# Designs tried in a protein design run: designed miniproteins, single chains. Part 72

Each design is a single chain, and the fold is of that chain. pLDDT is the mean over its residues in the fold that is shown.

## One batch from the design tools (miniprotein)

Design m2506
Fold by ESMFold2-Fast:
Structure m2506 (fold): chain A 110 residues (1-110)
Amino acid sequence: SKVEELAKEFLLKAKELFEKILSLLPKASPEAQKAVIEVLDKVNELIGEFEEAVDNNNIEEAIKKLEEMAKLLEEFLESEIYKQLPEELRKQIEELLELVKETIEKLKEL
């Protein structure tokens, strides 16, 4: 289905961004690294729930999980610890948020 194709594209791009973020982590302070890992772990849990919703053909729930991811990432971007991150690391996290928001819009158009 178009939903499954869009979900596969999202998962592939999210994986690439996760790998890029992890590669940049050593440039941040230990406290900042811990904060990023904690947020990525929560995002990864929501990605698993998103996959389950797609597999169950529950598009409403899939969108809800993406909206929860967007909120989590937006709240992290407003944190004091986020402002201490290297610019390149912030850029990759912002790209992840943009990907989540774009995927929400595309799913709502189906």
Scores: mean pLDDT 90

Design m2507
Fold by ESMFold2-Fast:
Structure m2507 (fold): chain A 57 residues (1-57)
Amino acid sequence: MEEREKRIEETAERLADNTVAALADQGITVTPEQRQAILERIKEALRAFEEEDEARK
């Protein structure tokens, strides 16, 4: 059961890093506080999608 949470955490961190990098490429600077907010939002979104995707198991 914890494997899913670990995957969500790792995926969220990767997506947050990619998002920050993409925004920086467009000239948008993301603060550490904003990055944390992005990370938390991604984690919640991923959990919601995992719950909905449970039917595919």
Scores: mean pLDDT 76

Design m2508
Fold by ESMFold2-Fast:
Structure m2508 (fold): chain A 80 residues (1-80)
Amino acid sequence: VKYRLVKEKSREAAAYIASIEDERERLVYAISAGVLAEGPRSLSEIAEAVARELGISRSEATRLARRALEDFVKRGLVER
């Protein structure tokens, strides 16, 4: 399954990411959105980017990226 950024909501997505209180969580959301801005991506592709950028394990990156994607989908900022 590929995720896509909703182009019409890119400003709303940026504003939402900026409002995230936790610095680490904000970075995960920013990396995920940045990768999606380049085109549709799977959870594993996004998790690989998060793992590389933050220097964390793939399993931890997958957990964090999945939470970010689920939140983005609930907010209508990302679609499947």
Scores: mean pLDDT 86

Design m2509
Fold by ESMFold2-Fast:
Structure m2509 (fold): chain A 103 residues (1-103)
Amino acid sequence: MELSEKAREIADEALREGDRHGLTPEEVFRLAVEKAKEAGLSVEEIVQALTYVADRLIERHRDDPAAQARITEAYAKEVLRIAKEEGRPDLVAQAESMLAAAR
């Protein structure tokens, strides 16, 4: 998925705020969604921003499989929440598949 410049900037800001305030992965994903919605990003761009955040957090925890599993579950749950809110059955199916694979 090609990340838009605005989606990347929002994702980077959410990651920076997460580090500054000691936020959990779930809180960082929620912050990224809130900032993206305020900025008027599409559902596709919001999912792009969440994917970028997940990739950065997973890379940070590359030697910690338990942390990577928690980050993946948090990401999938947030995508599922947005997909249901926006009525996107395609994204619901993707997120549910990811959650099933993580369990």
Scores: mean pLDDT 82

Design m2510
Fold by ESMFold2-Fast:
Structure m2510 (fold): chain A 71 residues (1-71)
Amino acid sequence: MGVEKLRERAEALRSQGKEYEADIVRATALLLEGKFDEAIKVLKEAMEKYPEHKKDIEQAIKTLEGIKKIR
């Protein structure tokens, strides 16, 4: 269903050279699967690969860590 479509979208974006967008879509798919730690890992790797997006990615990680604390 939705997760499978996100995985296909991430692969299509990577094939188009849109690596940042592909990594964000991949992290979103992992979140929908409940794999919070794997999603955070992908976002941390994206911060190192795309320093121009570091602030936005850091904010996303903080949000996810907050959700994890509520559980």
Scores: mean pLDDT 79

Design m2511
Fold by ESMFold2-Fast:
Structure m2511 (fold): chain A 91 residues (1-91)
Amino acid sequence: TYKPVPYIEEMNDEEKLNFLNELEKYIKSDGVDLDDPQTVKNIGNALLTIIKTSTNPNVLSKTVKILLAMLKHKSEKVRNLAIELLSVFVK
């Protein structure tokens, strides 16, 4: 039931923070759709866009917090996505 917002690259920092806050709630609620490959891919694309386009420390800090929460998730697909996205922060 989670739908990613289109045009994440066009969002301002407040809109990105609102998106990240809602995503954090969804991940922590053990959303059943997190086993759906399309939902995981959509979340991955959204977070990757935020990582590449944002320079705001609050947005980046919130993104890291969400990725760390994803590493503890019961879904292997969600954990693997978090590992891949965290690797983008190193380089």
Scores: mean pLDDT 74

Design m2512
Fold by ESMFold2-Fast:
Structure m2512 (fold): chain A 111 residues (1-111)
Amino acid sequence: MMSKEEVLERIRKDLETVVELAKNASKDPRKLAIQKAAMAILLAGIYVDFKIYSKYSSIEEVQELFKEIQDLLKAALDEVKKTADKETADFVEKMVQETLKGLQQVLEEKK
């Protein structure tokens, strides 16, 4: 149903938004909490998109998409580490690591 290209385009846009939210992390704790929640939701969306794609795709297609998503997540995290404060960067790193673990579990279940 959903193509690999459509999933990757959604993920690129979601990650661009995560990077921008991290770069513009607010000094107001209340606004920062909302920004952190938004980043977490966007990263959870990547897991959902991958899980949906995996239901309708071969193991080979799922492995290919996993590698491409892994590369996109690493690139986004590197940009966050360069542009965001350490607390925000550490938060994004933790969320990226949890997302990657979730994607790996989906891939293992497809075998």
Scores: mean pLDDT 87

Design m2513
Fold by ESMFold2-Fast:
Structure m2513 (fold): chain A 70 residues (1-70)
Amino acid sequence: MIKVIFVIRPERLEDGRLVFTVEVYVDGKLVDKYEIGPVEISDPEARQRGAREAVEKVKEMVEKIQADFE
């Protein structure tokens, strides 16, 4: 059974802005990485939007993986 793990993490840039990083691991190997943002930390709506975009990206990637096996 192939083990696929998706990690979403917020990362602070040198200029103080926030990026949401999506990492894809297959059997413990990093195979892909996506960045969503950057967004201003002081803007709660922009932060929430970035988080939602990261979740939607994970869903898109899961659907593509399922298509490859079906």
Scores: mean pLDDT 73

Design m2514
Fold by ESMFold2-Fast:
Structure m2514 (fold): chain A 60 residues (1-60)
Amino acid sequence: MIEELRKELRKAVLSAVGYSILSIGYQLDGDPRAQDYAALAQKELARADELEKKLKELEA
């Protein structure tokens, strides 16, 4: 169970980083897709925060 949460947290963080990089790249080019990727990055960051809180409860 803890290992599954760690795996999901890692995926959420990596997705957030990936979407953030894409958002910044498109923003520099003036591409409207920048906003879509920024929203996806924020969603994954919120998911990562939730998973981190669950992990702290299980490890305490």
Scores: mean pLDDT 83

Design m2515
Fold by ESMFold2-Fast:
Structure m2515 (fold): chain A 62 residues (1-62)
Amino acid sequence: SEADRMIARGKELALAALETKDSDKGFELDQVLQQAYREFGPEVQQRMVQEIAAVVEAVREK
């Protein structure tokens, strides 16, 4: 779905921001989160936040 593609984009940006420590990637992630809220609503944005948190924690445990 389009929501799943946007969540995948958010996860990609979050990992890139974590690896590069680039503030531009963090800004892009914030824009994607806001777009997800506007287009799909709070449930999809919350799912994106939860999936990003899970992926980030998995990387930190390696």
Scores: mean pLDDT 80

Design m2516
Fold by ESMFold2-Fast:
Structure m2516 (fold): chain A 71 residues (1-71)
Amino acid sequence: MELTDASIEEGVLVIEIAVDYTIAKNSTDEEVKKEALERLEKIYQEAERLGLKSTVADAKSAIEEIKKLLE
């Protein structure tokens, strides 16, 4: 099994999604939620650019759920 730069980037993005989603979902601070949402949107754009299909789906789901919490 070969760990390429692309595989490492995917792993980092997956961890960032999990961390930012957890922070946004559990935080009561609106600014913290907005900051985490901004990071998730950047991760979504980067994952789409890289063609990371599963990561794109995870980021999109996280963004949609957090946006509902901010409504």
Scores: mean pLDDT 79

Design m2517
Fold by ESMFold2-Fast:
Structure m2517 (fold): chain A 90 residues (1-90)
Amino acid sequence: AAEVERLRAGADTLAEFAAKAAAALARLQAEADALTAQGDAADAVDAAKGAALRAEAAALNTQAATVAAAYKALADRKAELEARAEALAA
């Protein structure tokens, strides 16, 4: 039925947006991890510099949390559309 096709097309579109959000999340997490490692290395010679680098990592982790929330919303909506399509196709 056309409704099942519409729901599956919507789920596919949400999967594309979720994939982009996942890629952005991975990049932010990698940058935060790199800054944390740099901060840990800096602590050997300058604790204040180490703290500053970890603060930058914390800011990126805050951005990552926002992207993760958006990813979850997209994934939840995709699952909802897939479940409705399955129920209607049965």
Scores: mean pLDDT 88

Design m2518
Fold by ESMFold2-Fast:
Structure m2518 (fold): chain A 76 residues (1-76)
Amino acid sequence: MVEEAQRAAAETARRLLGPLAPAIEAASPETRAEIYAVLKEAEERVRRLAEAGDLEGAVQTVEDAATRVQALLDAD
């Protein structure tokens, strides 16, 4: 159901992206801009997948976004 997919994605985002928030704020302006672009794309994809009831896809999208954000932070 849409609500289950949204909740699972939000819980995954809190768990994986929450701990990265201080590092994101401390990153260069260029790296922050790239991270925000990744997060915006992931948010739009999660919304579409949640509307389709795709819980696994919504969670995987957040996990992929967290991996990309970590890679961008590691490169900064």
Scores: mean pLDDT 83

Design m2519
Fold by ESMFold2-Fast:
Structure m2519 (fold): chain A 74 residues (1-74)
Amino acid sequence: SVAELAARLEAALERLAAALSALVPERAAELDALVAAVRAATDPVERLRLGLAAAVRAQEWALAAGTSASELMA
């Protein structure tokens, strides 16, 4: 279901944000804001949309730091 997918993406995003915040602490506040926005979404479709957008942004920052979301989530 969309709700199950959104929940799994949210959990994965929280783990990715924690790992990336340790690597690029200057992005910690922005990562916290992205995770908070996903959690604040009341609609599962909106939560999924925001989660996907947050994951793309996190991947961009990971690549800029010389790693990837896949490496940080291994």
Scores: mean pLDDT 83

Design m2520
Fold by ESMFold2-Fast:
Structure m2520 (fold): chain A 88 residues (1-88)
Amino acid sequence: SDNDVSSVRSGLDGLIGEIDQSIRMIPNYSQQTQQNIYNQMTDQFNDIQQQANDVIQRSTDSTANQDIQNQISQVQTGIQNFQSQVSS
């Protein structure tokens, strides 16, 4: 449904923003906090990625599907960047 597409896109956009903020805040975080944030990011991404795949399977909107796939790639890159920086 349109609500499912909107929800997934909003969720991915929100997660991208959270990751960007967390990367900027790394110097202010304890090692324990960094690990907790990484775990939360990974869990949130797994959940939204499953929802996104379900939406893509039901959607014939090639533009929306491509946008969702691009957002997934942005989240993956962001999580990898966060992980590389906390491995100090």
Scores: mean pLDDT 85

Design m2521
Fold by ESMFold2-Fast:
Structure m2521 (fold): chain A 66 residues (1-66)
Amino acid sequence: MDILRELADAVARGDAERATQLLEQLKGMDPKEVADAVTPALVARTGADEKSVRAVLERYFAEKLA
């Protein structure tokens, strides 16, 4: 099962609807694992610093997946 790759691909494409559906399936997962999977896609889209993006995503997913 590769829901994390599907989420990363959805983020890379800017497919907010698909990303939202996949996040519902990821409830209870380790936020660090989800952040690690998604960080490269957001860095590619935004041009932001990878370390900063990862830190923000770890916090975001810790709140969303709790």
Scores: mean pLDDT 77

Design m2522
Fold by ESMFold2-Fast:
Structure m2522 (fold): chain A 68 residues (1-68)
Amino acid sequence: NEYELELLDLANKLNDEAKSAVLDILEGFKKNDQEKLDTAIKKLLESLSDKELLMKIVDLLVLLKVSS
């Protein structure tokens, strides 16, 4: 999935906490694990201060969910 690859590329440019959160969100989608998703989304919001980058990640997550 092209959106997953773009998310992984962006995650590699983030701090370790935000990167971990993005990876946990992707795993939560694949396993349909709501608790993991909720925890990971909260961690992402707490670890990213760049609003524009956060919005780009959110847009990619929406596209990934729709294309799944």
Scores: mean pLDDT 79

Design m2523
Fold by ESMFold2-Fast:
Structure m2523 (fold): chain A 80 residues (1-80)
Amino acid sequence: DLSEEEIEELVKLREEKAPAEERLATVLEIARRAGWPQDVIDEIEALLNRDESMPATKYAAAAILAAGWIEEAVVKKRLA
């Protein structure tokens, strides 16, 4: 489960309405520290490493993914 420190980081990210790229990068760092499944980490890394030819699609997808995982992580912590 996520630590209180990790939950606080995710809540702060939501409150600050951080850019999609920053949200995804923070989620990746937390996922690595918290021991999330490797396939999830690989997906985040692949999205962050997309080429510059598709920046709008990359950041839109990153925003959706980060928002979903932030919400899921918060719900998981509250239910655990």
Scores: mean pLDDT 63

Design m2524
Fold by ESMFold2-Fast:
Structure m2524 (fold): chain A 86 residues (1-86)
Amino acid sequence: SEEEERERKIEMISEWIRIYMNAGMVRSDLLRQGVAEEEAQAAADKLFDEEIEKMKKKFGFPDDMTSDEVVEMVDKLLIELVREVS
């Protein structure tokens, strides 16, 4: 149904926002602890990639889909959702 498709889009967008925020928080927390920028960024990137792989499994995305392609797809869904409300 259209409601189920909308709920799925909202879940995808919400999951991506959660992942993005958590990766940013990990980086910020490590920097506050005096960890080097490169190490803090590497830790955030690792968390982001691991969480995106989990998201791919959860939503049935292709295994060969890159993290960047997942982000681009979610951005497209967000634009569609905003367009429907506007």
Scores: mean pLDDT 83

Design m2525
Fold by ESMFold2-Fast:
Structure m2525 (fold): chain A 60 residues (1-60)
Amino acid sequence: MDAALDALRETLLARGLSEDFADRFVDVFRDADTPAETVEALRERVERGELVLEEAPAPR
């Protein structure tokens, strides 16, 4: 679980995202108790550059 989140964070940083963004992004999945397999699949998509378009944080 933690290893998958750490790998996701490192992958986000390697893709050129800020540390603040990477930390906030990982926190969302940590707080949601996201399964490790889902986090791993997301990390692979980030590695391949298949991220969905990221919108600015909305205060909704």
Scores: mean pLDDT 70

Design m2526
Fold by ESMFold2-Fast:
Structure m2526 (fold): chain A 86 residues (1-86)
Amino acid sequence: MSLRERIDELTAELSKYAPELAAKLRSLALTLLNSSDPRLQEAAKQLARHLEWIVKNRDKMSDKEINEMLEKMIKSAEELIEAAKA
């Protein structure tokens, strides 16, 4: 399975809890993945791993905790993209 397919799968699952944040994360993750910068591609892999952890541990977290984690991931991704001008 490609990293893009994995990002699509994970963000689709998270859209059940936070549809707007999941959509924004998907857009940012694809921007990172499609970048020619190896550091941004590495960030996309780390983002996918973090999303997988959230999905795996969903039953142990409140909707509020999930939303807060997704918002932090969005901010981190936006900062990386801004710094790299991808």
Scores: mean pLDDT 82

Design m2527
Fold by ESMFold2-Fast:
Structure m2527 (fold): chain A 68 residues (1-68)
Amino acid sequence: DLALRQQLADDVARAMGRATTPADRVLSRDELRRLGDQAIAAYRAGDLDTYDRLVGQLARGLLAMEQS
C-alpha cells in the first residue's frame, strides 16, 4: 500500500527526468489520484506494460503542472 505508492512516486520522478514532452493540459488532482490508483492496480495485477504507460502519463501530467 504505502510502499507501492512510494515506489510509484519514485518511478514517476525518474520518468519526469527522462520526459521531454509535457501533457497537453494540466491534470486535476482528482485525475492524478485516479491515474495513481490505476497504476497501483496494474502493478498488483502484474500488468507492467499498463503500469509503465500510466507512470509516463503521470510524469507528463506533472510536468505540465510545473510549466503552467
Scores: mean pLDDT 76

Design m2528
Fold by ESMFold2-Fast:
Structure m2528 (fold): chain A 64 residues (1-64)
Amino acid sequence: MMVTIVGRGGSGGGGAGALAGVLASQGIPTKLVIHTKDVEGAKRGAEEAKKQHPLLEVEVIEGE
């Protein structure tokens, strides 16, 4: 079973990322969807989080 978490905006994406990391650390495959205009910042955060948790998948959507 995979949990999907959606974060919007820069601050929302950060909080959602932290939660997704916790879930992944418990052995739960987790998909994090970040909806933000700061795509480059979101991609850097996603790369860092994925290095810590192999079960974490991140998708970045450009928008508000």
Scores: mean pLDDT 70

Design m2529
Fold by ESMFold2-Fast:
Parts: sequence; C-alpha cells; structure tokens
Structure m2529 (fold): chain A 75 residues (1-75)
Amino acid sequence: DREKLIERLREVLQGLLEKIDDPEMQELIQAALKHVEEIVKRMSEEEVLNIIRDGEQILENVDEMDRADAEVRAR
C-alpha cells in the first residue's frame, strides 16, 4: 500500500529532522518531506522500503550514540 509507505517515509524523515543538528542535512530532509508523495510514486516499493529501513537504522544508531554519550558524561 503506497499510502502506508508515504506515511512511514514521512515519519522517518520527521524523526531524522528532529535528531540531526546538521543544517545541510536538515535542509535536504525538509526538501524530501515536501516531495514524499512524488518520491514514493516514482520509486519502486522495494526502493522506498529500503530508504525507510535505512532511515530507521539511522534513527536507532543516533539513539544508541546519544545513550553512550550520556553514559560517558555521567561518569
């Protein structure tokens, strides 16, 4: 279902926008958010799922790094 792919991709991009402090990356993510429907329409379902998976992995990795950094600072 393409509508669910649009929803999931939008959620991943919004999550990345909230956690990434790089202005260039934030601008790119904001541009992607504006074009989510067109991205999903032009790409295969497999390609969109790979982007969602990679974005979810980045979010998980950022959360892990934040936890590790907080542990080091607490010492």
Scores: mean pLDDT 75

Design m2530
Fold by ESMFold2-Fast:
Structure m2530 (fold): chain A 77 residues (1-77)
Amino acid sequence: TARVRILPDGEVLPVPPVEPEHVPALTIAGKVVAELARNEPGTSQAEAARRAQAAAEEATGVKVEFEYDPEGTLQPV
């Protein structure tokens, strides 16, 4: 299972440790979230996460789990 965090600004960060076989799923998940943020800015974080998870799992067979960072702890200052 690949783990990622979705930040308030729509950025997706992998949760370490990252297994090499999970990289394609993480890439797809991040791309989907970024596309939704750019093309459908009204999309909620929860909806973006669901669509990204579904797309990554469908394409790679790897389950992706989303964690939220509501405090922006991982964002650069």
Scores: mean pLDDT 67

Design m2531
Fold by ESMFold2-Fast:
Structure m2531 (fold): chain A 100 residues (1-100)
Amino acid sequence: SMSKEEVNKKLLDLLKEIELAFEAKNVELLVSKADELELLILEASPEQVDEDTIVYVYKRLKALLEKAKQENAPQEVLNALERAEGTVELWAKKHKVKLN
């Protein structure tokens, strides 16, 4: 139902909202936005996602997770970021997109 342009924009918007929620220490908002990103990725076909976009999202989520670990973020934040990163990684593997 979403166009390729809409899916890529929504992925980048959700990533930005996750990063802003992390900086604001808003645990509930971060978890909510990470869950939305996971659902979007699970429903997205490879034709709807630009490889550059998914690689960027993956690298940013991975970097944010490492920062969250270093800053001793709440376990709910760590779990949400690990799920989001893992979902992106599994999607990329399924569709043969190289993330590294």
Scores: mean pLDDT 91

Design m2532
Fold by ESMFold2-Fast:
Structure m2532 (fold): chain A 93 residues (1-93)
Amino acid sequence: REKAIQELEKLKKETEERYKKKPSESYKLLIEGLDLAIEGIKTNDPQKITEAEDKVKEALKLAEKQNDKEAIELSSKALEIIENIKRQFSFGE
């Protein structure tokens, strides 16, 4: 739990730094998704985790459309962490 929060907060900080250098809708959506994921874990709210997953998936689609390799890598990593957390909440499915 604490490790997942730390990983998401680190990823959010990296995404925010990249957003400051190159503002994009993909980075904006990724930051919003990461915030929802962190809040969802802290409040044990599966609905916020689902909303976070949707935001990060949208960020990934935009990054792929723009061929932004860095945004794709960050979004993919965020999605992997969120999917792992979601599996823990879904009681094995």
Scores: mean pLDDT 80

Design m2533
Fold by ESMFold2-Fast:
Structure m2533 (fold): chain A 94 residues (1-94)
Amino acid sequence: MTAADYLAAGNAAFEQGDYASAVALYSKAVAALTAASASAATIGTALLNKGSALYLLGDNASALAAYKQALALFTAANDTVNIAVASSAIAGIK
């Protein structure tokens, strides 16, 4: 399984409402992307998706941690659009 395979499987699980499987698959995607030395923006996007799945699963603490990691990566990449997305997601968590 490549990082792209894990992302596609994670997205399919998320669309079906299987947030627990989505978290596991996005976690594998993040690990594969990191091992492949993928761009900060690419790793950040996978972490943002993982955070959203964690939030919908009700794990607000883990969702917040994933969103903050994504925000740091997008900031390093100067990805202004995804900085706004990650910041908005963080603000939505209690």
Scores: mean pLDDT 86

Design m2534
Fold by ESMFold2-Fast:
Structure m2534 (fold): chain A 100 residues (1-100)
Amino acid sequence: SIPSRQELADQTVQSALELAKYLTENVDELSETIIGFLVLSILSEMWLVQRLLADQPALAKAKIDQVIAAMQEFIAALKPKYPNIAKLAEKGLAELKAAL
């Protein structure tokens, strides 16, 4: 069966949360380039969630705020090792938050 927009948004949020946790736990094992691609993937998926739930902005905000919190935890772990990509991630999250 094809998932509903809300089901697809829920699946996307859960996948992003799992990926953010993986990144936080494996920051020492991953290259800056790989981390950069995975950060862009999470940001892209959150813009998808915002689009899927455009008619339900409060629900979109609640779901995306969970991923923003997880990404802020990841950025704290990332900043000592890769400050430039941490700054890029912070900028991406700020832009996303402003659109909610």
Scores: mean pLDDT 88

Design m2535
Fold by ESMFold2-Fast:
Structure m2535 (fold): chain A 90 residues (1-90)
Amino acid sequence: LEELAEEAIELLEKKLKEAKIPEEYRELVISTVRDLLDQVLASGKATRESLAQAIRSALSLVAERLRKEGREEDAEIVLKIGEEIVEWIL
């Protein structure tokens, strides 16, 4: 599961770069996802489903912040990429 989490982060970063999301927001996405995945892994009860849910939760938090900053299109792109990563995990 730790290896799956790292692969998910790498794929997420690649897709965000391809979508031309600015570096500062890519860093925010990756750090938020990593923090939530680390919490799930540290619980000792990590599953594929709990990793997928952590990614969804992290991206929802980032999307709300992007919307508050007036970056609605970037928020939608981030959420779309997130669902692609979740489908890849499950």
Scores: mean pLDDT 84

Design m2536
Fold by ESMFold2-Fast:
Structure m2536 (fold): chain A 90 residues (1-90)
Amino acid sequence: RLAELEARLAELDARAQALGAEAQAALAAGDEKEALQLRKEALEVGIEALRLYQERLRLEGRPSAPEEIAAAEAVIAKIEAEIAELEAQL
């Protein structure tokens, strides 16, 4: 169960890196719309990773888990706001 979550986190990290590279390439090519779409996708992957991180914290059962889960939720809210701003520009 934990090993499966760790494998998924690694997959999401690889996807985020690939999307980031594609976004930079799109910006270099002058394709602003494509760069914004790729950045939005990278942020969505970031939210998925944070949700899996929260699940891992719940499974580990550490005394600090509730505080760390709440901190991750605050980060997710900030990313969601950034996605909304990007959607307004698309």
Scores: mean pLDDT 80

Design m2537
Fold by ESMFold2-Fast:
Structure m2537 (fold): chain A 87 residues (1-87)
Amino acid sequence: MEDEWEGYEPEEKEQLLALAEELKPAAEEALKSGDPKKIGEVLGKLLAKLVELGVITEEQALEQIEQHLALSGNKEAAEAALEAFKE
């Protein structure tokens, strides 16, 4: 939704869109593979970049990984996301 970006500064929105475009090929490849580890790696990299850009805190990134685990029940994706995030 258009209001999905509400609360972000225009500069942060641009950085998030650029990050999404940069990760789009990796995300598309991961989704095509159906491999939860690859999907988790992309999520972990995305969250790590958001922390690096100062958009979210490390604690918020870890909470996002936990929420995805709780909603999807996919341990392999969550473990891969944590491993990629730590890099």
Scores: mean pLDDT 68

Design m2538
Fold by ESMFold2-Fast:
Order: sequence, then structure tokens, then C-alpha cells
Structure m2538 (fold): chain A 55 residues (1-55)
Amino acid sequence: GIIEAVLDAYLEEVQKEVSEGLIDKASAVGTQGAEFLKDMGFPELGDVAESVGKS
């Protein structure tokens, strides 16, 4: 229903903010943070953090 769609969209936005927070922290630590995320099994987050850190 409409309520479920609104809640789903809200949860998706919250998940995005959490992911951006992890990327921001990893990029602040630079390559070490990116490698840590990759080693923990989050290679996509590690790649994004490395890309952001290089920009």
C-alpha cells in the first residue's frame, strides 16, 4: 500500500545515508580505510571510498 511504499522509500534513504557515512569515514582514512572495507567483505564500498579519496 501507499504507507508501505513511503516507509520503504524512507528506509532506502536511511540506508543510503549509512553507506555514505561509511564511505566518508573510509575516505578520511584514505587507502587504509578502503582496503579495510574490502577485507571485511564490502568491496563495492571500498572501491567507492578509494575513488572519493582520490578525487
Scores: mean pLDDT 67

Design m2539
Fold by ESMFold2-Fast:
Structure m2539 (fold): chain A 78 residues (1-78)
Amino acid sequence: SMEELEKKIQELKKKFEETRARVLAALDAHGAPEEEIQRLKRAFDKGMEVAIEALKNGESLEKAFKIGYDEMQKDLEE
């Protein structure tokens, strides 16, 4: 149902935001430059959008998160 999909999208967004907050806190604690922080924020936003699309296309929450996280890491050139 659309209601079930929306709930899964909110769960996915929460997972990305919790991961983002933790990583940003670690970067801030180590004095990362503003340019690196902004690059990371953009990569998280892109990863989340890719994950949401995967979820809409019928992937599980776990698989969608992995797809988005892999895209985020690829953008960060790790």
Scores: mean pLDDT 83

Design m2540
Fold by ESMFold2-Fast:
Structure m2540 (fold): chain A 105 residues (1-105)
Amino acid sequence: MKLTKEQADKVIKILALAGEEVAEVLRKHGVPDDVISGVEATLLEAVQKIKELYDKNGYIDKETLKKIFDEARERVLALVPESVRPEVTAIFDKAKEEIDKIFEE
């Protein structure tokens, strides 16, 4: 399934918001700035991959987008302390639900 630019832009906004929410959770729990920067860099890389694929091909495929999201989620969870993983997982689960709604448009 090919996503429109409008759908891709909505997914990028969801990922950006999720990144901000994760960073706030990490700061609240006193996680070091280098870990927070690593999380922000991981999500920025995911957003850039989506933009580059759309700009190059004129579309992004649903399965490719899911793979980018899942890889970013797994990398972020590997970077964060075990104590905050439930809260971070909840943020990604919410983002995934919102992205799945866009796929139904």
Scores: mean pLDDT 85

